# Designed miniproteins, single chains, continued (5): the designs that were tried, part 10

Each design is a single chain, and the fold is of that chain. pLDDT is the mean over its residues in the fold that is shown.

## One batch from the design tools (miniprotein)

Design m16316
Fold by ESMFold2-Fast:
Structure m16316 (fold): chain A 93 residues (1-93)
Amino acid sequence: MPLTLGQVEAVLGILMAGIDFLIHLAETRDLTPEQKRQILNDLQQMVGNVRDFSKELERLLKDQPALLAQRTRRVNAFLARADSAIAQLSQQI
């Protein structure tokens, strides 16, 4: 069965909150290189999942261009911030 808009938005919200938490953990805790590598791997996987669900969101909102544009801007801004954090963390390993 195809995912509903509400289900896709809920999953995106959970993924984005989890990514923000892992970034905060990596920036605020005195972590070992091994712990940083594990967080980096988890962040990369979760960011991939955000991109996949963003494509489902695009499909579901194809007939609502204003709402699609609003959601796409929010997700893209989030992904740009997450990619920057991943790049910074990667340089520390």
Scores: mean pLDDT 84

Design m16317
Fold by ESMFold2-Fast:
Structure m16317 (fold): chain A 104 residues (1-104)
Amino acid sequence: SPDSRRRLLVEITDGIGQIMLAVLKHVYPDRPDEIKKFRDFVEEVTEILLDFVEGKITKEEAKSQIEKLHDQLSGTLSPDLQKLVDNFVESVLRTLDEIDEIKK
């Protein structure tokens, strides 16, 4: 059902975000500002994914918004944390492709 698909997406994105945050807090206990930037980024990306799932925006619009947010964050984090953000973005873009296939 549409509700089951939406719930699965929310659970996937939330689960990934929570795992990343737990790891970041453990590995970088002295970088709360960078961890906050990552958390805020994940929350904004999640809103874009929900808008896409609900049919409010296209896949192209969702990718554009995520890439804009990613560009704004780039250069504001340490290299190790930047790599984790880059990996998160790659996972989100794959999720958009999976949603698009389910909608077909």
Scores: mean pLDDT 79

Design m16318
Fold by ESMFold2-Fast:
Structure m16318 (fold): chain A 60 residues (1-60)
Amino acid sequence: SEIDKLINELKKRAEEYRSKGDTELAEQLEKIIETVKNSKDREKQLKMLKAALDVLDQLE
């Protein structure tokens, strides 16, 4: 699903930041992933995942 794809993308980004020593950002991304997984609202899940990825894309 699109949600699973976005979760996997965000998880990959979190692992990359952790490997670079940016543990605070990695932990923030991991918290977003957990919040999304605990939600049953598809629209809310998509909005949160897209917002997080958009912020990260602005940092590249």
Scores: mean pLDDT 83

Design m16319
Fold by ESMFold2-Fast:
Structure m16319 (fold): chain A 96 residues (1-96)
Amino acid sequence: SHLDEILSQLSEEDRALVERLLEEARRRNPDGLVTLAEAEAIVDRLVEDPELRQLIIDLAQGRIDTSPSGTLTLEEFGAVVASGILLYREQQRNRA
């Protein structure tokens, strides 16, 4: 799975954050589809850092813009969250 490959690059703490966001997404979307508005609401609720929130939402919007349904699957949502965290960690290292 592409999600599993990205998750393997994250710390256990960051993987736990991805899992919390996916659990919230599953609770809100029993059909397994996440809209941009739902992604924004979940990220606003569970992600405290505004820079990380923006990175995740930018990635989600980019993926949704190329989606015929205008939605993300749960796996795609997990992948954008994990990718956003990875990019955020790389940006933080480059500032040190």
Scores: mean pLDDT 84

Design m16320
Fold by ESMFold2-Fast:
Structure m16320 (fold): chain A 74 residues (1-74)
Amino acid sequence: MTEEQKKEVEKLIDEAVERILRVHAETSDRDAFLREVQRIANELIDRLEKELGLSPEEAIEYAAKAVQRAFERA
């Protein structure tokens, strides 16, 4: 992975984390929150694969880290 790709990966992860945190702050329904987290994670996976050319395995791993980071900060 290039240094520029690494910067873009971190940017997409940070954007996903912030989106999850905003949904958490705005959503009182746990089930609705979890559905939005899954949507955000799937969107992140798609973007990592299509925009940055990551493998499905790498994209899934980074999406999992983003979700974990958001839950730790929530």
Scores: mean pLDDT 82

Design m16321
Fold by ESMFold2-Fast:
Structure m16321 (fold): chain A 122 residues (1-122)
Amino acid sequence: MEAVRELLEMFVKSGIITEEQAELILSITEEVYKYLTEELGVSEELAEAIVTNIAVYLVHALVNPEKAYEEFKELIEELLKVLSLEDVKKITELIAKLLEPHNPELAKALREALEEALKELS
């Protein structure tokens, strides 16, 4: 989680995202990290790499909401390289649920990207 905190602090300092947006992303990535390590038994090193990647894509989606669907589609493709389809679905749904109260449009874009990925794999 230290890599995520340092990354988000740099984005805030650079004016790319707000402190509130950084706190939201940190909260989301902490919940995903717990799921990866406690429920899935993923190593701490791999879990930290995964949540750092999630944080980057969330920053990109917040900065360019019009491209959020494209960013989230790429995130799902990256997650599928290291996690099962079922685990990617659960993680994506967790992220969308946590985003919904703060940014319902981004939550919708993430859900739509997941639905498209599921269709392509059918």
Scores: mean pLDDT 86

Design m16322
Fold by ESMFold2-Fast:
Structure m16322 (fold): chain A 73 residues (1-73)
Amino acid sequence: PTLQVTISIEGKDVEVTKQAYQQISELFQQAKKLLEEGREPSEVEKWLKQKIKELQSSLPSDLKLTVDVTVYT
């Protein structure tokens, strides 16, 4: 299976933007490992979407984050 993530981050603070991108990148790597371990692709997609939603809730209101996640089997 192939995991595709599209990320768009808009913010005034470059360091905050970098931190958000790094956290999303780490979640992406964890999702890839789960797929390689034989986890159901639909469960991995739901897990990743939930983790990204949690991350968005922790970000400053000034930072606009758009993330789309799709798993191809």
Scores: mean pLDDT 75

Design m16323
Fold by ESMFold2-Fast:
Structure m16323 (fold): chain A 73 residues (1-73)
Amino acid sequence: QIEGDIYRALAEMYRAIGNIDEEKGDYDSAIEAYKKAIELYQEARDRGLITPEQADREIAELNKKIEELEKKK
């Protein structure tokens, strides 16, 4: 499942970038990174490359982070 592994790795990289930006107070950059991670998880799910349960869990966590950061702006 090489394609699914690549999508997950890219999504995890964007999530890590978002975490770093969030820690630095760069909320706009963090939100952009989290949105990119969500897109990658959604695409992987829609293509059947990861399980819906895995994708939906990660997407839900990232959406919650985005909502919390939007409230701080």
Scores: mean pLDDT 83

Design m16324
Fold by ESMFold2-Fast:
Structure m16324 (fold): chain A 69 residues (1-69)
Amino acid sequence: MELSGELAKALKLWLRMIGYNDVGPVDGVFDEKTKEAIKKLEKEFHLEVDGNPDDKLLMQLMFEKLDIK
């Protein structure tokens, strides 16, 4: 499984913290609004836009936070 309910909640909370208010409530559901927010992030980070929070997106977030990129 690529996303558990707990990971979905964490991802949605993180998205809202960085300003993606299009994400619905933090309820552990990977819905269409969350997918749209992921696509916007992928575009922002110049990644392939597929709407999936995979290894590439997660690594980009980690490097962004750690200022390693």
Scores: mean pLDDT 64

Design m16325
Fold by ESMFold2-Fast:
Structure m16325 (fold): chain A 115 residues (1-115)
Amino acid sequence: RASELMRRALEGRDVDPEEFPEDAYGLYAQALLVAYKWLTEHDLDVPRRPPEEFLEALGRFFDIVLRLAEGSASLEEAEEGARLALEVAEWLYRTTGDPAAKEVAEKIQELLEKA
């Protein structure tokens, strides 16, 4: 179910994060979708030269999103993706002061705590 919802999101369809199952995998997948929508649908105020670790975390996050959509992501990979999403959102909030980054970080943290 979570993989199908993520696949639809990657195909450009509007997916409500609340449609995801409430088990650990579903909660991690919901966190990944929340971050994915924020990163792709919003005009992000990203610094001119983000650090390599930020770009590496962002790339790894998108790799996990793709694997989740393909149905190949493990529970451990879904958790890693959710934690990477939190790190990216927290870093952007600390660097730019963007309130949207703070709201995304808080939502991801809540989902991680429930899982």
Scores: mean pLDDT 78

Design m16326
Fold by ESMFold2-Fast:
Structure m16326 (fold): chain A 61 residues (1-61)
Amino acid sequence: TPYEEEIIEELEKLGVSRSQARKALDRAAALNGLSRDEFAQRLVEEGAKPSLVARGLASSL
């Protein structure tokens, strides 16, 4: 989705590769019992900014 791509782009700006960014998203989704698309939809509904999500994911890598 466009939102998932924005998170990946923000992670790339932080020095994370696209491959690692996708794995980080998949891991976060799995920890919540969700698919990547379901997790992204939940974040959109919560009003989470892609840059803020990316910083959180990078900190947990």
Scores: mean pLDDT 83

Design m16327
Fold by ESMFold2-Fast:
Structure m16327 (fold): chain A 85 residues (1-85)
Amino acid sequence: MLSADEAKKLLLGKLQELVEALVLNTGKDIDKLIDEFKKALKEATPKMSDETLDELIKEIEELKKAYPEHAEELDKVLKIMEEEK
């Protein structure tokens, strides 16, 4: 069973890996990373505060602003976060 802190740490770790793959174009399977993030989000969301989710949403929105070429992929992540609120 995940605590709220463990859930936040898990999501931030998965978000960081996805961000690095998108930003650095590392050749990693982006669809797989998005699916892993979706799985972590579904696991973690019931343990997280709305405030923590809002912080993560803001980070993704800033990434869309900085990397508009990845906006479609980042929108998929935002949609999942919005559905879990």
Scores: mean pLDDT 71

Design m16328
Fold by ESMFold2-Fast:
Structure m16328 (fold): chain A 81 residues (1-81)
Amino acid sequence: PQPLTPKQKELLQQLKELEQKIQDDPSQRAKYLVEGAKVSAEGQRLVLEQNGGLPRKEVEEKLKRELEEVEKLAKEIEAQQ
């Protein structure tokens, strides 16, 4: 297994910080889930691009759709409060 790139390590740190923020203030969970999804999408994009997966354009389109779905889910969670 190849070591994580500096950008991948930075994204993992951001995810850990967001997880801690959810633990500190669960009322903001929907907001932090959207931010976490953005960080995760960037991480997935880097891994797929590095491993010669889907073409960059198609990866970007897929990740945008997945982010929109998470944003919809976050709004639904907020509406239940």
Scores: mean pLDDT 76

Design m16329
Fold by ESMFold2-Fast:
Structure m16329 (fold): chain A 87 residues (1-87)
Amino acid sequence: SIEELLEELERVRARLPELSAAQAIGAVRRMVLKVASLFKDDEEVQALAREIEARLEAARGLPPEEAFREASRALDTLLRHVRRKLA
């Protein structure tokens, strides 16, 4: 459900500071896939998921601090979009 997905996204955000950059990227990528699966017929969400996935893949080549910032920004973007779907 959208509510369960939102709770999982918020748990990932809360735990993000405890993760390495690689773990953060991996955790956020798993969330992107779950969001894309739940909203498979929503073109805006599908486009967002593709954009974030590409950015996270590129972030693997960045210094850890920059990679972590990319993962954090991606997660915040996903949270905002999922919250809007509950409105």
Scores: mean pLDDT 85

Design m16330
Fold by ESMFold2-Fast:
Structure m16330 (fold): chain A 75 residues (1-75)
Amino acid sequence: SMMVLQGDKGRELSRLIARALRREELSLEQAQQVIEELTKMIEYLKPYSDDPFSQESLDRVQEALRWAQEQVERS
């Protein structure tokens, strides 16, 4: 379910995802938050991967996820 009150959380999370896409340093907590959200996003987007725009979005999400995972592994 989508709630109107997710606006502020969504904006902050979008900012963290944007930082991951730019390969900016994330704290362990920030990286874990990005990993959780991007994992959910990938599962949601998988059924739509036949669309070129969805494929591009999925690729960028996977790049951000990889960076966040690397940040966690480095502690």
Scores: mean pLDDT 73

Design m16331
Fold by ESMFold2-Fast:
Structure m16331 (fold): chain A 73 residues (1-73)
Amino acid sequence: SKLLEQAKNLSKAGYHLLRTDQDPGDQASLDAALEHIDKTDPGTAERIRRLLDRGVRDAATYALELSTSYFLE
């Protein structure tokens, strides 16, 4: 349940980034959150990091999909 809440929060943050302009510091905040997730589930963190390397919007989409997949499992 904690991971689901974090995934939802990341998805919402990503949606706001797509809708409005954000400061460069937002990327650092996302990276810090990923380090927290990495301690719990390194596989998930690694996949999100790969998407972030290609763009912040992809990270938002991936967070939403991860939320769904994790809930199903």
Scores: mean pLDDT 54

Design m16332
Fold by ESMFold2-Fast:
Structure m16332 (fold): chain A 119 residues (1-119)
Amino acid sequence: MDELIKRMVSLFKQGLESTDEAEREALVEELAELIVEVIEKTNRDQEKLLAIFNEFIKEVGRYLESLGLSEQDVILFRFALHSSLLQLIRESQTSSPEELREKALRMARALLDHAKELL
């Protein structure tokens, strides 16, 4: 699981640093697929998913701080990421695999776009 968290963080970083739209879209798709993989590997266990995604959120926050984002912007982004992941966990309880993939993709795209605007 630590390896999956590291891969999610790596894909988020690469997505933010990418200047090529097609490359960025591919990274967004990879991040979404990895989020779905994490959800399925935990058998959609809400407690386990909250613990895993809290570690992902912490690492993303540290990365954004390292890029020189203000403390306020980092806190607000972490709250947005937490809320989006919490919603995805809740929706995963009743979603088909296809619906979950579509929801994860929309979330990953929106979050990378939001983070890019803060830079």
Scores: mean pLDDT 86

Design m16333
Fold by ESMFold2-Fast:
Structure m16333 (fold): chain A 64 residues (1-64)
Amino acid sequence: AAAKVEAVFREAVARLEAGEPFEVVLAQATRDLEAALADEPPSLRAFWLALLTRSLREYHASLQ
């Protein structure tokens, strides 16, 4: 799980650094993470989605 989450996060960060709109990047990262964690329990998936969303928002804010 952690390695898949890290890969999705790194790809999303690269897209943000390339200047893609935050909402587009977040929507794609959410889809990618849900697909990557499809075999995981819903509670664990929800946890990682919340963490990913928070981390990407904090990272995006640091680029402003």
Scores: mean pLDDT 82

Design m16334
Fold by ESMFold2-Fast:
Structure m16334 (fold): chain A 88 residues (1-88)
Amino acid sequence: SELDKLYEEIKKLLDELIAQVTDPELQARLRGLREAVEWAYENKDPELLRAVIEAVRLLKETYDFTPEQQELLDKIIELLEKMAELVA
């Protein structure tokens, strides 16, 4: 389904970002977001997806990401917005 494809792509992009970051606190935060996305996907929870989107936006303002990592985060936000609309 479209929802399954969005979830797999979000998971892939989050895993790529987690592999690139060396800060253990940031890695833990990103893993927490990944688990929240999984829960929201399984339970069709658009409010949790919106909370994840806000958390990603805050991470972008809090941590120094490379331009390539910023692009990954922007793509993750875009796909999360689409997922939230499908589960609403």
Scores: mean pLDDT 88

Design m16335
Fold by ESMFold2-Fast:
Structure m16335 (fold): chain A 62 residues (1-62)
Amino acid sequence: MVIGGVASWPGRPPASPEEAAARQRRIDLANEYSKEAKEMLEKDGLTPGEVGRRLQERLAAR
């Protein structure tokens, strides 16, 4: 059991550790992709199409 001294969590936890891990991965991935897409647009001046292609290549690498 891992507890990192988090503050009171609002809402109920998932029923299983697998469900908790799936939720966490979904949130992490959404945040990472949103931030990377924004940085590519602002830093590299890429078009939305090029950003989509780069994200697709990154997904394929996983």
Scores: mean pLDDT 65

Design m16336
Fold by ESMFold2-Fast:
Structure m16336 (fold): chain A 74 residues (1-74)
Amino acid sequence: SMEKKKKEALEEAERLIERALKEGLLTEEEAEELRKKIEKLIEEGKITEAATLLTAEILRRIGDELEKELQEKK
């Protein structure tokens, strides 16, 4: 059902956000804002969009960290 898919998506999103927070990719404030944004998309039934946004945001944060380290060596 759609409701079950929404619940599973919310639980998975929370796990990913918590992991990113643990790894230092997000501050607690950024994690809360991302959570709200993802929850809104899931509630609207945009589960694939929510998953894409969450993944892209985490990858962007990883990329930013790599870029900072590379720029410091230049």
Scores: mean pLDDT 81

Design m16337
Fold by ESMFold2-Fast:
Structure m16337 (fold): chain A 91 residues (1-91)
Amino acid sequence: SKEELFKYLKEWYLQEGLSPERAERVAQTLVEVFESTLDDELIEKLTKQMKELVEKKAPRSKFLETLAELYKEAGNDGQAEMLYKQAKELG
């Protein structure tokens, strides 16, 4: 659900060192973007993968790679390429 996606995104950004207020705002904005750009099946897949990223305390590069793969599955190759480049730059 979008509520679970919001929860895991907020927890992810808290682990990245954002303040609770900043983490909440970023998570809210990203949920709105994902609802406008991804179908329900891809949102459920993202939610499951975000849970795993939070549990494993995965690095930002893995988060960006996860988003890139989902945008590629959505047919948005431009966004996917941008996210892959950002992930590579982080190492």
Scores: mean pLDDT 84

Design m16338
Fold by ESMFold2-Fast:
Structure m16338 (fold): chain A 65 residues (1-65)
Amino acid sequence: SDEILAQARKEVEAKFKEVSAAVDEMKATGAEAAKLAKEDPSAVPEAMRMTSDAMGRYIEEVSRL
């Protein structure tokens, strides 16, 4: 029915918003890590940790959906 389809659409749109937000956070952290590595080569280990942590958070968030 149209009612069931409307409800399903709202649920899908809500999940897409959560995934989109998680992707945006991961991209922002990746950009920050890249900047850190470019400004200070000795900070490469820290930049790698930032990227690893961001990926872990992204995977955890998507796993809840």
Scores: mean pLDDT 81

Design m16339
Fold by ESMFold2-Fast:
Structure m16339 (fold): chain A 79 residues (1-79)
Amino acid sequence: YRVFFVASAPTRETAERLAKEVEALAKELGAEVEVHISGTGVTVEARVETEDQGIKLLEEIKAKAEELGATVLLGAVLR
């Protein structure tokens, strides 16, 4: 399963912080993750073994983005 997530941060510093927090969350769940920052935009693509792991990771990433004041533009779990 794949987790795809896009958010817009209020600052470059917030985008970089969100990227680090996402990498930490993925590592705790044993997921492979790629995080790309473009300006204040953060794009996440992760791979997980189960749909439940994908849902959990996406919800934790969304919660962290909202906590940091980022706007969530897209979040999906795909097969």
Scores: mean pLDDT 84

Design m16340
Fold by ESMFold2-Fast:
Structure m16340 (fold): chain A 55 residues (1-55)
Amino acid sequence: MSSTITAVIDGQTLELVLPRMSAEEYARLTQVLQEAIAKGWSKEEVIELVEAAAA
């Protein structure tokens, strides 16, 4: 069972499939992703961040 998170980086849409997690964990991950995108993190760095949070 998985949730999908969508992020836009420099006009490119990135869709990531996440494992089942709590609403609090999902909200936290979303905030961290928004901050990383605002700082100009690469797509590769964003994917690595999501994988780390899912572990």
Scores: mean pLDDT 71

Design m16341
Fold by ESMFold2-Fast:
Structure m16341 (fold): chain A 89 residues (1-89)
Amino acid sequence: AYAALAEQLIKLKKYDLAKEYALKALKEAKTDLEKAESYEILGKVYESQKKYEEAIKYYSKAAELYEKLGLKEKAKKLKEKIKELEKKL
């Protein structure tokens, strides 16, 4: 799946390619869960590049979807991440 490939590319520090596959995952997402996972990966890509404003944007989209899905722990972890990144702006 494109989302899994994007996460592996982040670990390899291939951020441009990771972004490409994360965007492909988002385009092919059929469920709110798949969209949330793809937004979270985009947040990770931008965070890894120290693009904190963009990272916050995508983490916020993922957190909203996780909250809507009742995945409260995932949403909480992303909200905590967003607060830490906001301190870097």
Scores: mean pLDDT 87

Design m16342
Fold by ESMFold2-Fast:
Structure m16342 (fold): chain A 107 residues (1-107)
Amino acid sequence: SDAEKQKVIQDLSRSGIRAVDRAIEEARRVGAPEETLRLLEQARELLLQAGKSSPDQAIAYFQQALDLLSQASALAEADPKGGVRVSAMAGVGGITAAVGITSLKTL
């Protein structure tokens, strides 16, 4: 039902935002590159928009967020300052977005 899809969108958007917020906090703490922070902040905004959107629009926002979080995770992993925790936290956000895409396509 549309109500079940909206609940899934809201729950996964909220969960993804929490993961990305933790990644942003850790990235700022370790002095991650500005590009990593910008990708995380853009992904956060896309997850927020997903939570406010119809199911079809939410799929598009989750896909865009997944792409940005994958980029942020890769940049953080390559960071000589030790972005392993930032990469892991961004990865959790990406998994949440991927679950959103799969769930909305199969409901």
Scores: mean pLDDT 85

Design m16343
Fold by ESMFold2-Fast:
Structure m16343 (fold): chain A 65 residues (1-65)
Amino acid sequence: EELKKLQEETAERLKERLPNVEKIEIKDGTIYVYLKEKTRENLLKAIAAALEESYRTGIKVVVKE
């Protein structure tokens, strides 16, 4: 339950930080971030946020596309 709560909270923070998110999925302990527009700038911002949240929480975060 603690791990699930951390995953959900991390997903919510990612959605709050990233305005160009299409959806966020939690699958098999990993958080997947999907972007509306897959520009280089948006990808770099998403990757930076994903790395920061992974470092902070230990939850695996992957930016798709």
Scores: mean pLDDT 80

Design m16344
Fold by ESMFold2-Fast:
Structure m16344 (fold): chain A 81 residues (1-81)
Amino acid sequence: MSRVRRELQEGREAVRELRLKGDELIKQAEKSDVATMRELLKELRTYGEEVAKKYPLLKDEIISLTFTYEGYLVSLIKQKE
């Protein structure tokens, strides 16, 4: 029971950190070339996968949030291609 409560509490903090990282990567991408944007997309995906692996009880929320930020980055890449 205590382990599940701790995972949920720490996982919610990790979701907040994921939002902050996503916002920062988008800001970097707006000032970057397509090659750099593709690297930022890989960094976001890797980070999201590691967070989802660490907090399996919140994996669906983490994956959905990561997908949302990936969508923004892909949209920016398409606009510059």
Scores: mean pLDDT 83

Design m16345
Fold by ESMFold2-Fast:
Structure m16345 (fold): chain A 90 residues (1-90)
Amino acid sequence: SKAEELLEKGKEYYEKKNYEKAIEYYVEALNLDGTNLEALELLAESYEKLKNYQAAGLAYDALSQLYKARGDEEKAKEYEAKAEEFFQKA
């Protein structure tokens, strides 16, 4: 799908440590499929690399909500804790 192609392009930029460009592609992929866990994880990690802690926290919060919706309470709590930690850093 186009979302998968955008995700792979984002990963290429992430590997090159061009996190700003990676974010552009991950955001576009998530606009097509907002439930893509991998895209959200990579988006959060990219914001973290750029020290954009507010945006990283929001992405981790979105991950927490999606894992909760899938019944993965352990992952949901893990990402909720990460979101809270990054909001405190912001």
Scores: mean pLDDT 89

Design m16346
Fold by ESMFold2-Fast:
Structure m16346 (fold): chain A 72 residues (1-72)
Amino acid sequence: STQKKLDELDNDKSASIEEKVRFGAELAKQAIEAGPDPALREEALAKFPGILEEAAKKYGLYEVAEEFLKEL
């Protein structure tokens, strides 16, 4: 599951915060796109860039936050 993969990444002390945020974003996007309900998928995808921007900004990754708004 996405949560288990995120927990594994959070426990990987060798990974940078930027790497963890980018990997979490990729896993979450894949989980949303794999969803069976088109309406819930559309709603989640519409909210997703804003959630990732907020998460990236929380860790001081302002350039990554701008990338998430433009590319996700």
Scores: mean pLDDT 70

Design m16347
Fold by ESMFold2-Fast:
Structure m16347 (fold): chain A 72 residues (1-72)
Amino acid sequence: MKISYRIYYYPAQRKIVLDVEIDGKKYRITADDTDEGIENLIKTLKELGFPDEVIEQVKKDIERLRKGEVPE
């Protein structure tokens, strides 16, 4: 299984955009920069069958972006 993703954070709009590709399928998910918006994003990833390791990495990357840090 091949997974790639890119996160775009728009603080002025309080929006997070996640572009994800899993096994050749592309998804764009937009979430509000709120705890509820992030929870809904994570729920969507789980429903799409993403591995827990990828979901945890996405959560960490979002938290780092919200703190003004660059994800590694």
Scores: mean pLDDT 77

Design m16348
Fold by ESMFold2-Fast:
Structure m16348 (fold): chain A 105 residues (1-105)
Amino acid sequence: EEQLKLGLDFLESKNEKARWFGLVLVAGGAGKEAIDYFEKLLKSKNKEDREFALVGLAALGTKRAIDILKEFAEKTKDPELRELAQGLINLDPEVLARLREKYGL
């Protein structure tokens, strides 16, 4: 339910990229397809794509998605993305609020 709400919030966003991620979260009835999409984005050179991927994985909330978040947090050399991934794993309300504000949710 919380994952669906986050997907709907992204879909309502004024940011086109956020709306597209919201569509993937809401319309992707198979978590496997959504996970594959977000794993691909984690490998992007664009930091916003990597941020969206971390948020998307957290929104899915499946064990596989959380395991990917944990692995990313351990292996990433980017301290900002590490903090974001750790905050998402721990459901840090400050991290979540910052993301919602950034994407106009």
Scores: mean pLDDT 75

Design m16349
Fold by ESMFold2-Fast:
Structure m16349 (fold): chain A 102 residues (1-102)
Amino acid sequence: MVSDEERQEAIKAVQETTDLVVDAGKKFGEEDTIAQIKKISDQIIEALKNGYVGLALLYFMQFTVTASGILSKASVEDPELYKKILESLKKSAEIIEEMSAK
C-alpha cells in the first residue's frame, strides 16, 4: 500500500519537473507546448491524489513525449538546463514506478 508520504513526494517531484519544463518552454517560445505540459501535469497529480498510480505513469509517459521538443531545444541551446530537466524527469519516473510496483 502506498503511504501518504510517498504520494506527497511523487506530487512534489512532478511539480518540480513541470516547473523546469515550463521555464524552458517560456525561454524557447513554446507557448502551446507549455499549455499541454501544464494540463498533463494536472492529470498526473490528480491521478496520484486518487491512488491511480498506473494512470499517473501513463500520463507521465505522455508528459515526457510532449516535452521532447523543449528537451531537444534545451540540448542545443542550454545543455546545463537539459541535464537538470533529465535528472528531474528520471527522479519523478523512479518515484512513480516504485509506487506502481506496490
Scores: mean pLDDT 85

Design m16350
Fold by ESMFold2-Fast:
Structure m16350 (fold): chain A 69 residues (1-69)
Amino acid sequence: MAPSQAQLDLVREVALSVKSLSQDPAAVARIQAETGLDEEQLRAAMAAVRKTYPELQDLGAFSRLVEEA
């Protein structure tokens, strides 16, 4: 299911930090552990973040997760 706006805001804040973590393939797993989102929920959240905040083009490992959907 689509995450709540609060979850999207949290994921966006984390995504802004991903610029320093974009080289770390474990960033996706770390955020899943921190947020409790499963892979499908995280993919949906990242797709929504990309659509809402197009300036976040460098999502690193998150971009790969979204493209696998």
Scores: mean pLDDT 60

